# Designed miniproteins, single chains: the designs that were tried, part 45

Each design is a single chain, and the fold is of that chain. pLDDT is the mean over its residues in the fold that is shown.

## One batch from the design tools (miniprotein)

Design m1543
Fold by ESMFold2-Fast:
Structure m1543 (fold): chain A 101 residues (1-101)
Amino acid sequence: MQPKILGADGSGILSAKEAMERAIEEGADAVVVSTEVDPHSQDVVRELAKENGIEVEVVPLEDMVDTAVRLAEEGHKAILILAPTKEEAQRMVAEVLERLK
């Protein structure tokens, strides 16, 4: 069964918070965050993830797709990709979905 892959931008604290709130509503059980997302936005993600029992992986931008694919193969049912920009997040979601076919 193919997992749900969600993408959002972590360009600021509010964007990261809104992305996490939507991911939680959608049943996300893992989040892949770029190291290029600012530290304060990363802290918001870690706090909300801890409160909701969501696994967090903070990785370099080039490793995000591979990390999301690995989490999907490990049985995670809904994964949020939080990239520095919305455009990067959308591209990564498409690439993850293509690799899981």
Scores: mean pLDDT 86

Design m1544
Fold by ESMFold2-Fast:
Structure m1544 (fold): chain A 86 residues (1-86)
Amino acid sequence: MEMLEAIKAGDYEKAEKIREEQLKKLIEELKKAGKEDLIPLAKRTAEILFEMMKLDEETLEELRKLLEKQSSLEEQIAAAEEFLKK
């Protein structure tokens, strides 16, 4: 994935640009599907995934264990946001 390659190279500006472009495409697809109510969750998910790619393996594993305890996508998003805030 191009975004992961940019992060691995330390090019966070390029990674953020790729993230924003992917999010814009997802928002357009959600609008076409009549699921505009999911746009806030899509934005939150994109931010979480971007921050997760900056984490070391140990911290990422802790977050994965936390997310496994959640029953819904919305709960997983909220838990991930809280974890990333510290």
Scores: mean pLDDT 74

Design m1545
Fold by ESMFold2-Fast:
Structure m1545 (fold): chain A 87 residues (1-87)
Amino acid sequence: AAEKAIEALNRAIEAVENGDTDSARQAIKEARKAIGELGEKTGNYRLADAAMFLLLVADYYLDQGNREEAIEALRGALDLVKEAAKA
């Protein structure tokens, strides 16, 4: 269940690093869906909600052109998804 979220987040990070904002936004949307599914499967809604909030932060920074901050937010979401998967 977590594998889809991790894969989507890794694609989002790579897309931001490559300057492909459109691919990054699509991967963030896919990650959000996968994180929602992970929350339902694990019951760990607190970590899932926190990860989704970091996806909103990443989108905000992408809108501002702040790619470094967007990557930091995406990496934070990735860490939370990995922790949600352990529970």
Scores: mean pLDDT 83

Design m1546
Fold by ESMFold2-Fast:
Structure m1546 (fold): chain A 80 residues (1-80)
Amino acid sequence: SKEEEKLKELEKELLAEGKALVEKMKTMSPAEQKAALVAFLTRVIERLKELKKEASEELKKILDEAIEYYEQQKAELEAQ
C-alpha cells in the first residue's frame, strides 16, 4: 500500500540519518552528543506525527506507541 511505502521510506531515511549521526558523534563532546541526540529524537517524533496524520487506524496505534517510546527516550536523555 502507499502507507507501507511511506513507512518503509521513512524507516530508510531515519536509519541513514541515525548512522550518519553516530559517525559524527565520534568527534563530539558529551554535551554536543546529548544535544545532537535530542535534536535527532525531536525530528523522529515529528516525522512519525506527520505520517500519523494520513495513517490507517491500525498504523496510528503502532505510530502512537513509537511516538510515546521516543518521547520517553528524549525526556530521559534531557534529564541527564
Scores: mean pLDDT 87

Design m1547
Fold by ESMFold2-Fast:
Structure m1547 (fold): chain A 80 residues (1-80)
Amino acid sequence: LPPEAQALLERLRAAVEARDAEAAAEAFRGFLDKYMPHLGYSDEQLLAGARLAIERGGELIRDPRDDVEAVAANIAALAR
């Protein structure tokens, strides 16, 4: 992952581990705005996706082999 994407993913992991849905939703927004800007998710959709990521322990977006587009697609699927 690019350093910028890696920093966003690390913030997301920390938020999920802390069970902080608002921080996780903010990390989702940063990732999607950078890599999938055509997706106009609302704050409510991102918060719902963040809660799903927390519920699943972040496993749905956790893959050390994922490239930036794969990670963004997983985040987009969670926020749908």
Scores: mean pLDDT 73

Design m1548
Fold by ESMFold2-Fast:
Structure m1548 (fold): chain A 84 residues (1-84)
Amino acid sequence: MEEKKKEIEKLRNEIVALTKEYRDIEMSLIDDPELREEFKKVFDEDIKNGKEASIALELAFRFGDRGRAQRIIDLANKIKELEE
């Protein structure tokens, strides 16, 4: 029962937290307040659609953060294993 779903939710929440941290850093680099608001909306929508892992990975590559990139990949792979 539900144990598998709870573990998936836990792993997804960790990726979401990493994604939001990267979003906040990127937003701080945007001087235009309208573009910053649009960026936030796109990020929030992608997270709602389950794209948090792909977004976090793209940002990790952009920042050259290989350690976080590997962590995101490991988390995403664990979710796939739990989903079959």
Scores: mean pLDDT 75

Design m1549
Fold by ESMFold2-Fast:
Structure m1549 (fold): chain A 82 residues (1-82)
Amino acid sequence: SMKEIMQRVLEHFRQMAAAILAEMEKNDFPEEEKEKIRRMIEEGLAILEEAVAEEDPARAEALLQEAEAKWQELGKLLHELL
């Protein structure tokens, strides 16, 4: 049950990441900003994948908090660019 919820969260963020990347390719964003966004997405997804695989609930929670912070930074950057 918990792993199913976490897997759905990961899949949701993967879909959001794909949409953000597709939208960036349509917009004339500076290349430096595009690379930064791509790296932030890759890092955020990697942390979420690690959280889903983690068997220790305390470590999984810490990883989820780290991923949340990373996605908040990405959201702030996107807000500044749009």
Scores: mean pLDDT 80

Design m1550
Fold by ESMFold2-Fast:
Structure m1550 (fold): chain A 130 residues (1-130)
Amino acid sequence: GPLQPLPAPDVRDPSRPPFSSPEIEAFRNRVLAALEAHPVAWVFRRPPDPVRLELPNYYELVPNPVSLGQIREALDLRQYRSMDEVVADLEQMFANVEKLFPPDHPIYEAAQELRALYEEELARLRAEFG
């Protein structure tokens, strides 16, 4: 039969006991919610399909595939231990797009729009907790 794409790995270990903090909850309710409401957010709800995009070296180039949907699920399941872990996964999502696509690609441009909103919302949040 045709090759099926491998499922994307979980961004966090699901065996870890649930955890949250005021900073993680503020990120979830303010930063992530703002990103999800952005018109281009639908592009990032799932990891890219490496078979459809003909990316044979996808997991070599992107060993840690991350989507906005996976970050949402991990936050809702309380799998993060700090706001810095959430930030690291979002930064990895943007870095993966920048590695896979050229600057003139629509997905790259969508990532830059979402990054600008992310940086603005994160800076506001850090100013309140720092």
Scores: mean pLDDT 80

Design m1551
Fold by ESMFold2-Fast:
Structure m1551 (fold): chain A 84 residues (1-84)
Amino acid sequence: SMAEEAARLEALLREAIATLRGVIANPADYSVEEMQRLLDIVRGLLAFARSQLPSFPASDAARIQALLAEVEALVAQLEAIIAA
């Protein structure tokens, strides 16, 4: 169902947020290669999520958009760490 698909995507985005926060909190524990692989995976998830947004009811889309904004902010933070 669309509700199950939206819930699954929300769960994946929340997992991405948790993972990104963990890496950002302890960047010295990770190689640049590991951080780049994580960014590639997360960017793929963001692209997929954006492609699915038009298929969801407005309330589900709004929740997913808020999670996407948080993931994008964390991606920018991790990119800045890699660039430093």
Scores: mean pLDDT 90

Design m1552
Fold by ESMFold2-Fast:
Structure m1552 (fold): chain A 82 residues (1-82)
Amino acid sequence: SESQELVEKAKEAMKQKKYEEAIKYLRKALRVATDDEIPSLMALLGKAYAEAGKNGRAISLGLYAKFVEGDKETAAKIFRSV
């Protein structure tokens, strides 16, 4: 899917420690993601935020996953990245 192509670009950026580029790709991926793709994308975006030193954004994403999406597992994965 288009979402998966963007995820692969984000993973490559993360390997190169280009976390701002990874965040841009993951945010684009979320806009075109299917519902079943969202949990893994949110977890990876949370990790990218944390690696970029954006701990507040990672925490906010985790809270969104927990309280808006109702996804406690994805929230826990995001919180572990911080």
Scores: mean pLDDT 86

Design m1553
Fold by ESMFold2-Fast:
Structure m1553 (fold): chain A 97 residues (1-97)
Amino acid sequence: SKEVRKMVILFNEAIKYGNEYYIKNPEASFDEILEKMKEYFLEGAKKYFSPEAVKEIEKVLDEFYKRFKENKDGSSEEQMKIYNEGFKKLKEVAKKA
């Protein structure tokens, strides 16, 4: 769907923004980089999705960020599972928007 495509684009652009932020701010913590990526993602989402969908996106990103941080010392498999579950939830929000 067009909405899912926009979500995928936003996700990739947020990752690129986080990488560029780190290049400009090499002393930035991982937590700071993730927060900047989230801010960028939500500003992009506001252009394409309803206010209700943006609130659900923010909720998914907050849960994803929290789980990622709590499992920072976890296995690569656990990190990938968290990533895939978060991305799946974002696509589901986009499908219902």
Scores: mean pLDDT 82

Design m1554
Fold by ESMFold2-Fast:
Structure m1554 (fold): chain A 69 residues (1-69)
Amino acid sequence: MAEQIKDPSKKEEQLKFLEEVTEGVKAIVEGVANTIARKTKKPEEAEEFKKKLLEIIEKNKEKAIKEIE
């Protein structure tokens, strides 16, 4: 099983990198949503935007994890 993949350490590094990138993107999305809420004074619309993007990020993260595994 392990022999069918690249160096195991590289696979673990890819998973860690994916997690760090995902956290970074989520932080950016939160910052953008906060800016939208501040500029539009419609926090409910900003929360909906944030929720939709976080859902997309999680789905793409799951697909990427499956590709790495």
Scores: mean pLDDT 76

Design m1555
Fold by ESMFold2-Fast:
Structure m1555 (fold): chain A 83 residues (1-83)
Amino acid sequence: MSDLEIALQAIRLSQQASELKKNGGDEEEIRKLATASAEKLAELLGTKVTDADVEAIINDDSKMAARLTAAAIRVIGDQIDAE
């Protein structure tokens, strides 16, 4: 999977978790989606998943949303430079 695909998957999973939370969805399902998003972000950054990252995704934290967006922008920029 390309870094761009990983970044897009992380954003998509975080959006799915946020949508389920807004719609009163199952808390365990929200947590699973948020954990999967955090795992993809950690893979992209070469780090490990933390409980704080999962909680930030579940709570639709603006700083976490900014981190996901910044990671995606960086990967897109790297691909443009590779053209």
Scores: mean pLDDT 78

Design m1556
Fold by ESMFold2-Fast:
Formats: C-alpha cells, sequence, structure tokens
Structure m1556 (fold): chain A 95 residues (1-95)
C-alpha cells in the first residue's frame, strides 16, 4: 500500500483539479500510484491530462466524470509499466 502522506496529497490534488467530482478511495489510491511511478506530481498531472484528452477524443466524451479519470489513471499507469490496455477494455471501464 502507498504511504499515507502520498495518498492525502493525491486526494488534495484531485479535489483542486475537479472540485465538482466526488472521488472514491480507489481513485485516490490510483492517482497516488501514478505520482509514485511518474516520480513527480507535475509529470503525473501531465500524463493524466494527456490520457483524459485522448480518451475523450477517441470515445467522443463531452464531460469529465470519475469513471473517465479512473480509466485515464489505469491507462497511464499501464503505459509507465510498459503495458497497453486494449481499446475494448477501456470502453468497458467507461461504463
Amino acid sequence: MLEEELIERARELLKELFPDIEFSEETVEKFAELIKLAGSEEEALKLLGEEIIKIMNKFNIKEVNEKLIYTALEVAIAKLKGEEIPEEEIEKMLK
């Protein structure tokens, strides 16, 4: 499990960026994992933002919600680990 301080910082950043979205502990922990793997908050935010834009464009999504953010986090984490999530799996995650 990630360190308590990193999880709390991840929660604060998500609330600052998306104040109208209520995040589950699972989503917060995934963002904390992305920060750890990326090595910095700035790089994690860049990677998350890039994946959100890509998914929104690909699936014609108009609004940001928690499922989109969670899906973007999973895709970003997989890429940092040298893995690719199939398009069919990404589509399922957005439901």
Scores: mean pLDDT 83

Design m1557
Fold by ESMFold2-Fast:
Structure m1557 (fold): chain A 116 residues (1-116)
Amino acid sequence: SMDEILRRGVELIENLPEEVKEFFQNLDKEFPVGIPSFTGSLAHLVPEELRPLIALIDDDSTPAFYRALAYYLLSLIAEKAEAKNTAKYFYQRAKQLAPDGMAEIEAYVERLRAEL
């Protein structure tokens, strides 16, 4: 379910795997040039733990609120990895999908964290 994917994303913030940390730090080293793309040729380079969140983002049938939640979680994971430019990028993508919904998105993530 989408809730299960999002809960696993929150778990990544609390216990960040080294592979995920290295992925985001390497991605951040290439900023400010280019925008990250997790479709096509880059899909195989994305750590397995991130793929369900990326799948939510890439699926046009996923409601905008859940796509924004997935971007917000990627922002928090990137921030935990100290990938500040990448984190800012994902946060801006979340805001673009839910310009008036960020408080609800933040509350949703805090609810999931409380359930851990």
Scores: mean pLDDT 81

Design m1558
Fold by ESMFold2-Fast:
Structure m1558 (fold): chain A 86 residues (1-86)
Amino acid sequence: SAKEEEAKKLIEEAERLVKEATKLLAQVPAEKIPEAIGLILRAIGYIEQARLYLKQGKYEEALKAAKKALEEAQRALDFIKAQLAA
């Protein structure tokens, strides 16, 4: 279904952003690491929810969770990049 395929693509994109954020985490100032980790974990939580909904055939819920996963993953990456640009 279109919703299933869209959810899968958004999950893959969110996972890509989480991987980038995690790689950059080693370069984040020590005092900002807890906040950066918190943002990454939020994104991972939504990725896990989206995958679970896909497994259950709940494609509308999966798509909603996948969109939220992408938003939170982008938020995590943006936060980390801002720490590195300072």
Scores: mean pLDDT 90

Design m1559
Fold by ESMFold2-Fast:
Structure m1559 (fold): chain A 68 residues (1-68)
Amino acid sequence: LEEKAKKLKEALEKDLSYKLSEEEIYNLLVHYLNGLPLPENMKNIEEALKEINLKSEEEAKKIAELIS
């Protein structure tokens, strides 16, 4: 879980010039879990989400808490 949060945090820092809140991160992760497309500027974030194999909203909540 901590390793998943770390990989996602690195991807967030690569794609975004600003820091997301815990709620914003959680909403982004849930958006991805529902199969909805991520913005074009979030390529590293999308790749990181595939690598960590994000599977559930419960996992998304814990990851968002760890990154925040």
Scores: mean pLDDT 80

Design m1560
Fold by ESMFold2-Fast:
Structure m1560 (fold): chain A 64 residues (1-64)
Amino acid sequence: SMLEQAQKEKGELAEQVSRETSPLVQKYKERGDGTWSLPPEVLKHIAALGNEYQDKVEEIDAKV
C-alpha cells in the first residue's frame, strides 16, 4: 500500500541520516573538551540534517 511505501521510505531516510550523523558525533565526542559535549558548529550541522530529514518526511507523507 502507499502507507507501507511511505513507512519504508521514512525508515530508509532515517538510516541515511543516522549514517551521516553518527561519524560526526563519534569524531567530535573524541575531540571535545573531554566530555559528551559537541562543538556548536557540529550541533548546527546536525540540526540542519534533522531539518532536512523533516522536510523529506513531509514530502513523503504529502504523496500518500
Scores: mean pLDDT 72

Design m1561
Fold by ESMFold2-Fast:
Structure m1561 (fold): chain A 107 residues (1-107)
Amino acid sequence: MKLSFEEALRRLAGYGAEVLSGKVTKEDVPELKEALEAFLDRAIEAGVDRPEQLKGAEPFIAAVLRFLVKNDPEGFIELAERYRKRAREAGLPYLAEVLDFYIKLAK
């Protein structure tokens, strides 16, 4: 089922809360990557280009990104570089810059 931007954001933020509470393990990496990819697809379609559009979920999104950087750096880089390119092509510099920051952190 295709999630709305708000549903994808809520799902990703929920995983971020679980990361922050220590409930997520390396076995959850594929599920977190799926949630991140769905969020990024919806964010690009919705034209997300400022932190206010994340509705206060920014710390939870950051928790998921940091978890993937630590536990699957190579898989994260591949995914994030693809979405960074798409964000740049869509004219969304804020989203591209967030992805660029975490790509550099994973290298």
Scores: mean pLDDT 88

Design m1562
Fold by ESMFold2-Fast:
Structure m1562 (fold): chain A 80 residues (1-80)
Amino acid sequence: AEGIRRVVDEAIKLAQRGEIDEAVAFVLIATAVSILDALHRGDEETAKRIREAGDRLVQALENGKLDEARKAGDEFAEAS
């Protein structure tokens, strides 16, 4: 959870600097790793929640909606 919160914070900082592509790539990598971990544990429901939260975070970052990105990031960290 703490590790994912740091990823979210860094992605938002990248987006604030206008580095949207790097912010999105960072979130996509973290989402993929977290999904793989959940699936390895046999937790398909958690994997689905992680994917959905990660998708919302990516969409908010791409649309420049930083307040929505913070909320989606919190949901992503809680799901992970």
Scores: mean pLDDT 83

Design m1563
Fold by ESMFold2-Fast:
Structure m1563 (fold): chain A 100 residues (1-100)
Amino acid sequence: EEDPLNKYYKLSDKLKAFLKKLGVTEDVLTAGEIFSLIEAYAVEKGLATVDENGNGYIDVSDTELGKALGIDKFDVNDREALLQALLDAGLVTELEEPPK
């Protein structure tokens, strides 16, 4: 019933510190907003690339985000895998209600 991109997530202090470099001061963001910010960061830093099969991915291996997640890369079309990695690392917590 709910668009998963409209679900709200509370940001950890570590993720807030990273996103503050992008001009974000909010404590809570939607999944869609988190993905848009990470994608914009990857484009600005030139992290977007292609594998040997021509599939697009973002290489985060030498970034603060990659160090926080313990991952080297993620598929730009696999937003669920990225969100799960953020949850597993304790960087975000799912909320039932939007912030006020």
Scores: mean pLDDT 71

Design m1564
Fold by ESMFold2-Fast:
Structure m1564 (fold): chain A 65 residues (1-65)
Amino acid sequence: SSFDPALLQQQLDLSVQIVSLAVQITVLERQPETPKVREELEELRRRLDELSAQVNALDAQMLAS
């Protein structure tokens, strides 16, 4: 399949954001469980899910095009 380089760059940029977020989650998971840490983890995991869905949607569009 042929891909637009601009769309590929957008996919890579989203992937970098996902990796950064995953690192933040890993660091927080190593901390003692407190209500604040649980709340922060829940927020970060929600954002990770949102970004992953965006990457999957973009991948589907690129494959269909």
Scores: mean pLDDT 81

Design m1565
Fold by ESMFold2-Fast:
Structure m1565 (fold): chain A 68 residues (1-68)
Amino acid sequence: SLKEKAEQLEKLADSYYQSADSLQQRGDELAAQGDNKAASALNQSAEENRRLAEEYREQAEKLRREYL
């Protein structure tokens, strides 16, 4: 159903947001240690995970509007 698909996409979005937060935290820790190259790579990965989370959230919101 559209509801089940929306819930699945919402869970995917949550998962990507959690991954992004984890990656950013690790990046901040590496930057504090002076490893700016590794920190930048992790921050870029965090940004990509946030972008994916936003895409899935938008898809879920669209589906929720369709069955209401």
Scores: mean pLDDT 88

Design m1566
Fold by ESMFold2-Fast:
Structure m1566 (fold): chain A 95 residues (1-95)
Amino acid sequence: MEKEVEELLEKIRKVAKEVITKYLTELGLLDQLTEEDVEKAVENLLGQLEKLKEKLLPSSKSVEEFKKGVLEHLKETGAVPELIDLVKKVLESSE
């Protein structure tokens, strides 16, 4: 399980910029942001996922449970629906 989650996070790191760029384009925000803003958003997302990995991995029995745990944690912390949808797309695009 741990290796599968680490492989997922590695795949996310490779696709996160593309997924975030596509999401911002769909929202009409990409032209209002600099390349540095997009890169910071990618790094912030990856940093949050790494922290959640350490917190959720000991109680997760599968990659699917880990993904659900991440999304549930974001909902519990009051993340906006658009951010939850973005994270879900990043997780799905990394399979």
Scores: mean pLDDT 73

Design m1567
Fold by ESMFold2-Fast:
Structure m1567 (fold): chain A 84 residues (1-84)
Amino acid sequence: MKIPARSPEKEEELTYKMLNNFLKEFGEDAAYIYAQMILQSLPKVTGSKELKIGVLKGIKKFAEEKGWKKLVDKANKEIERLKK
């Protein structure tokens, strides 16, 4: 029973760490593209609404730290859409 061990908070932390590791290895342009790909594919991925919000919050936090306004706005729109 490992699925209940994943929380929205844990998904946020894991996504944030993953994106920072990707940035460290491949640079900002690659990290931006990767974050955008995750965000765009997330609606098609099987998973709970709450876990998806966690992933989106991780992307938002990462994008905010980098000043990527467009990506922050996209993440916010998807979070609001999933909360309804």
Scores: mean pLDDT 79

Design m1568
Fold by ESMFold2-Fast:
Structure m1568 (fold): chain A 96 residues (1-96)
Amino acid sequence: MTEKSTEVATKLAQYLAKKSGLPPVFAVLSYAMLFGESEEKIREMLESLGVEFPEEVFKELLELIKKLRELIENGEEFEKVKEIYEEIEELLEKHL
């Protein structure tokens, strides 16, 4: 992980920490976004919370998480990372 990647990941972690009162599903997905987890592990964590998405929605969620992870690992601007996070939040609000 580069210095820029660490800075962007830290900014995302701080941003998420300021969002108090989020449902447990957001905490699980925040962990996956910050640290990177396999599709299988993300699925298991969501199922443990009693959350089940339609397969198409779950695949879209994974694609957004992957895109967000690539932005972090490449040390892209936090504003770009935040934009993808907002897309994830909107997807979750629509399907929860």
Scores: mean pLDDT 77

Design m1569
Fold by ESMFold2-Fast:
Structure m1569 (fold): chain A 80 residues (1-80)
Amino acid sequence: MPSPEERTDEFLARVSELSPEEQIRRIVEIVRHGLAEATTPEQRAEMARLVQRLVSAFVSDPRMTEEDLLELHAELERVS
């Protein structure tokens, strides 16, 4: 099995290939699913790190508009 770090890097690379709209949708889906499954403090910390990395990659994408950033923020508020 790939290492957790290798799996995370591969996942981030795949998300970066998606359109901004699909990236937002995928990030929201991951947050929703991760929050539902994260029952231990360790799992919650891991989820928080993944979300931080996803948001950082999204913000750094030169295809990203201010409108896309606002949509991501609004969608994350809906799943929190």
Scores: mean pLDDT 71

Design m1570
Fold by ESMFold2-Fast:
Structure m1570 (fold): chain A 92 residues (1-92)
Amino acid sequence: HMKGEALRIIGEAARRIYELAKKSSPEAQKKVGEVLRKALQDAAGAETVEEIKEIFRKGFDEAIKILQEDNPELAEEVRRVADEALKRIDSL
């Protein structure tokens, strides 16, 4: 159940980040969506909560880098969402 809860927390964060990315350029939105979709696919195959955390730390970092070029303020908001989600998983 811990893995399922971690995936739920991360899924909520990914959805929120994708919605935030809509405030950026269409190209940035698409790239962020592709990064998050890949991370969700990779995480579904992970066996441990730690693997899920590592996959999404990397995925969120890539999404932040994409947004940083287009909208630095939005990138900081996304970083906050990512940090909160990872902290919630650490509490499991």
Scores: mean pLDDT 83

Design m1571
Fold by ESMFold2-Fast:
Structure m1571 (fold): chain A 65 residues (1-65)
Amino acid sequence: MPITVDQYAQALVDLYGARVLDMSEAQFRAALLQLDPNPDGDYGSDAFIAAVQARARELARQALA
């Protein structure tokens, strides 16, 4: 079952906290491999990774406020 951008973003914030604010796209891609070790989905696309990165940073800022 495909995991949504929001679910990936929340999981990354839960695991890394404020560190998601400093994580690169490559680090997000590596972290997603740990959350979903069977990448049958389009999670390798630049658009998908960018969306997860943007959402995770938004959630991290909200959690720190």
Scores: mean pLDDT 71

Design m1572
Fold by ESMFold2-Fast:
Structure m1572 (fold): chain A 93 residues (1-93)
Amino acid sequence: MIVPFTDDSIDTFVDNLIQTGQTDPGYANMVAQTIAQMAGEDPQQVVDWVQQLSQDPSDTVARSQLKDVIGKASDTHGVGQISRQMIQVSQQY
C-alpha cells in the first residue's frame, strides 16, 4: 500500500486498517506489527490499538495513537520504504 503521508492520507490508512481488522484481523495485525517496527514502537501495543478501533471505531484516543505511530514511521522511513514493506506483508500473508 502506498500512503502519501499527509494528515488526510494517515486518516485514510487508519480507516483502511479498521476495515481490514473487521474483515481480516490476521492481515490487519501483520500490517500493524510492520508499521510499529518501522516507527520503533511496541508491535503488540499497535496491534491492540488496531483491534480496539476495529471493535470501536469511535475511540478517539486509540485513533490518535495509531495516527502518531504511522506518522513516525513515515518521518523515519518515507513513503517508498513503507510501500515496499506493505507489499512484502501482502506477499507473506
Scores: mean pLDDT 78

Design m1573
Fold by ESMFold2-Fast:
Structure m1573 (fold): chain A 99 residues (1-99)
Amino acid sequence: SEYLEKAKEAYKEGRYIEAGQYLLAAVFGKPVEVFREAVAVAHGAQEAVWGAVEDVIDELRALSKLPLEEQRAAVRERAAAVMAEHEAALREALKEIEE
């Protein structure tokens, strides 16, 4: 998706918060603005977001030599696994912006 490419670009520029926000937008299918506000408020969840971004981007780089169908399947599986691991911390980050 466009958000995955934006996540890669932000990561290359050292904009790790934005990279994490775009990655979360891609995985959850929600507007990036939701995650921008959440991550900006919840500094305690930053380490979980970094882990998710680094793991998925490293996997995407490793998969660049695989056939397209296998790349898609592996990216979806890896993204889901990483998001499941960090879901509790990500949900706490989202709660911090709720009134």
Scores: mean pLDDT 59

Design m1574
Fold by ESMFold2-Fast:
Structure m1574 (fold): chain A 90 residues (1-90)
Amino acid sequence: MTEVERFMLALQRAMDEARAQGLTDPESIGELLKRTLSAEPAVESVKVEVDLDAQTITVTVTLKDGTVVTLTLRIVDGRPQVLSTKLIPA
């Protein structure tokens, strides 16, 4: 399993956890994502930016192999949905 595959699995688990906790606001979801993803062994650093006007969360993750993954998520009917994923290899 690659570092990117490990990260994507961790992201899915974090999103499932947000739903399980009933989190519907971008700020609370963003905080959970930052905490959960920062604890992942494959992850070196996490930056989370919340846009309340757009109801979007931008997550920028630097993986241990130097890969940078940028995710844009939108909250739709109280559920986080991935809009885009961009990978920049080391």
Scores: mean pLDDT 79

Design m1575
Fold by ESMFold2-Fast:
Structure m1575 (fold): chain A 89 residues (1-89)
Amino acid sequence: MKPKVVLGAAPTPYTGPGDLEAARRIAETLKKEVGADVEIRPDATPAQTVASLRRLESGGKELTEEEKQRLADAYQKRYGRPVSVEDLD
C-alpha cells in the first residue's frame, strides 16, 4: 500500500504559491504518473504536505526522475515558475 499524499492550498517548495486548483492538478499528476493515493485537504499545512511527499518517496517504489520532472512541469505550466521536488528536507 502506497503512503497517502496530502495536498492543500498552502504554498510549499514542491507546489510553489499554493491554491486548491494547483493542488488538484498535482494530485491528478501523482495519481496518473505514480499511482499515488492523494487526499486534497484545504486546511493542510505546508509541513503536512512536505511530510506526506517525503513518505511517498521513501515508501515502496521510489519516484523516478521522470515522475519528479512531470510533477514539477505540471506546476510550472500552471504558474510559470520552476518548482522542484528535490527541495524535500
Scores: mean pLDDT 60

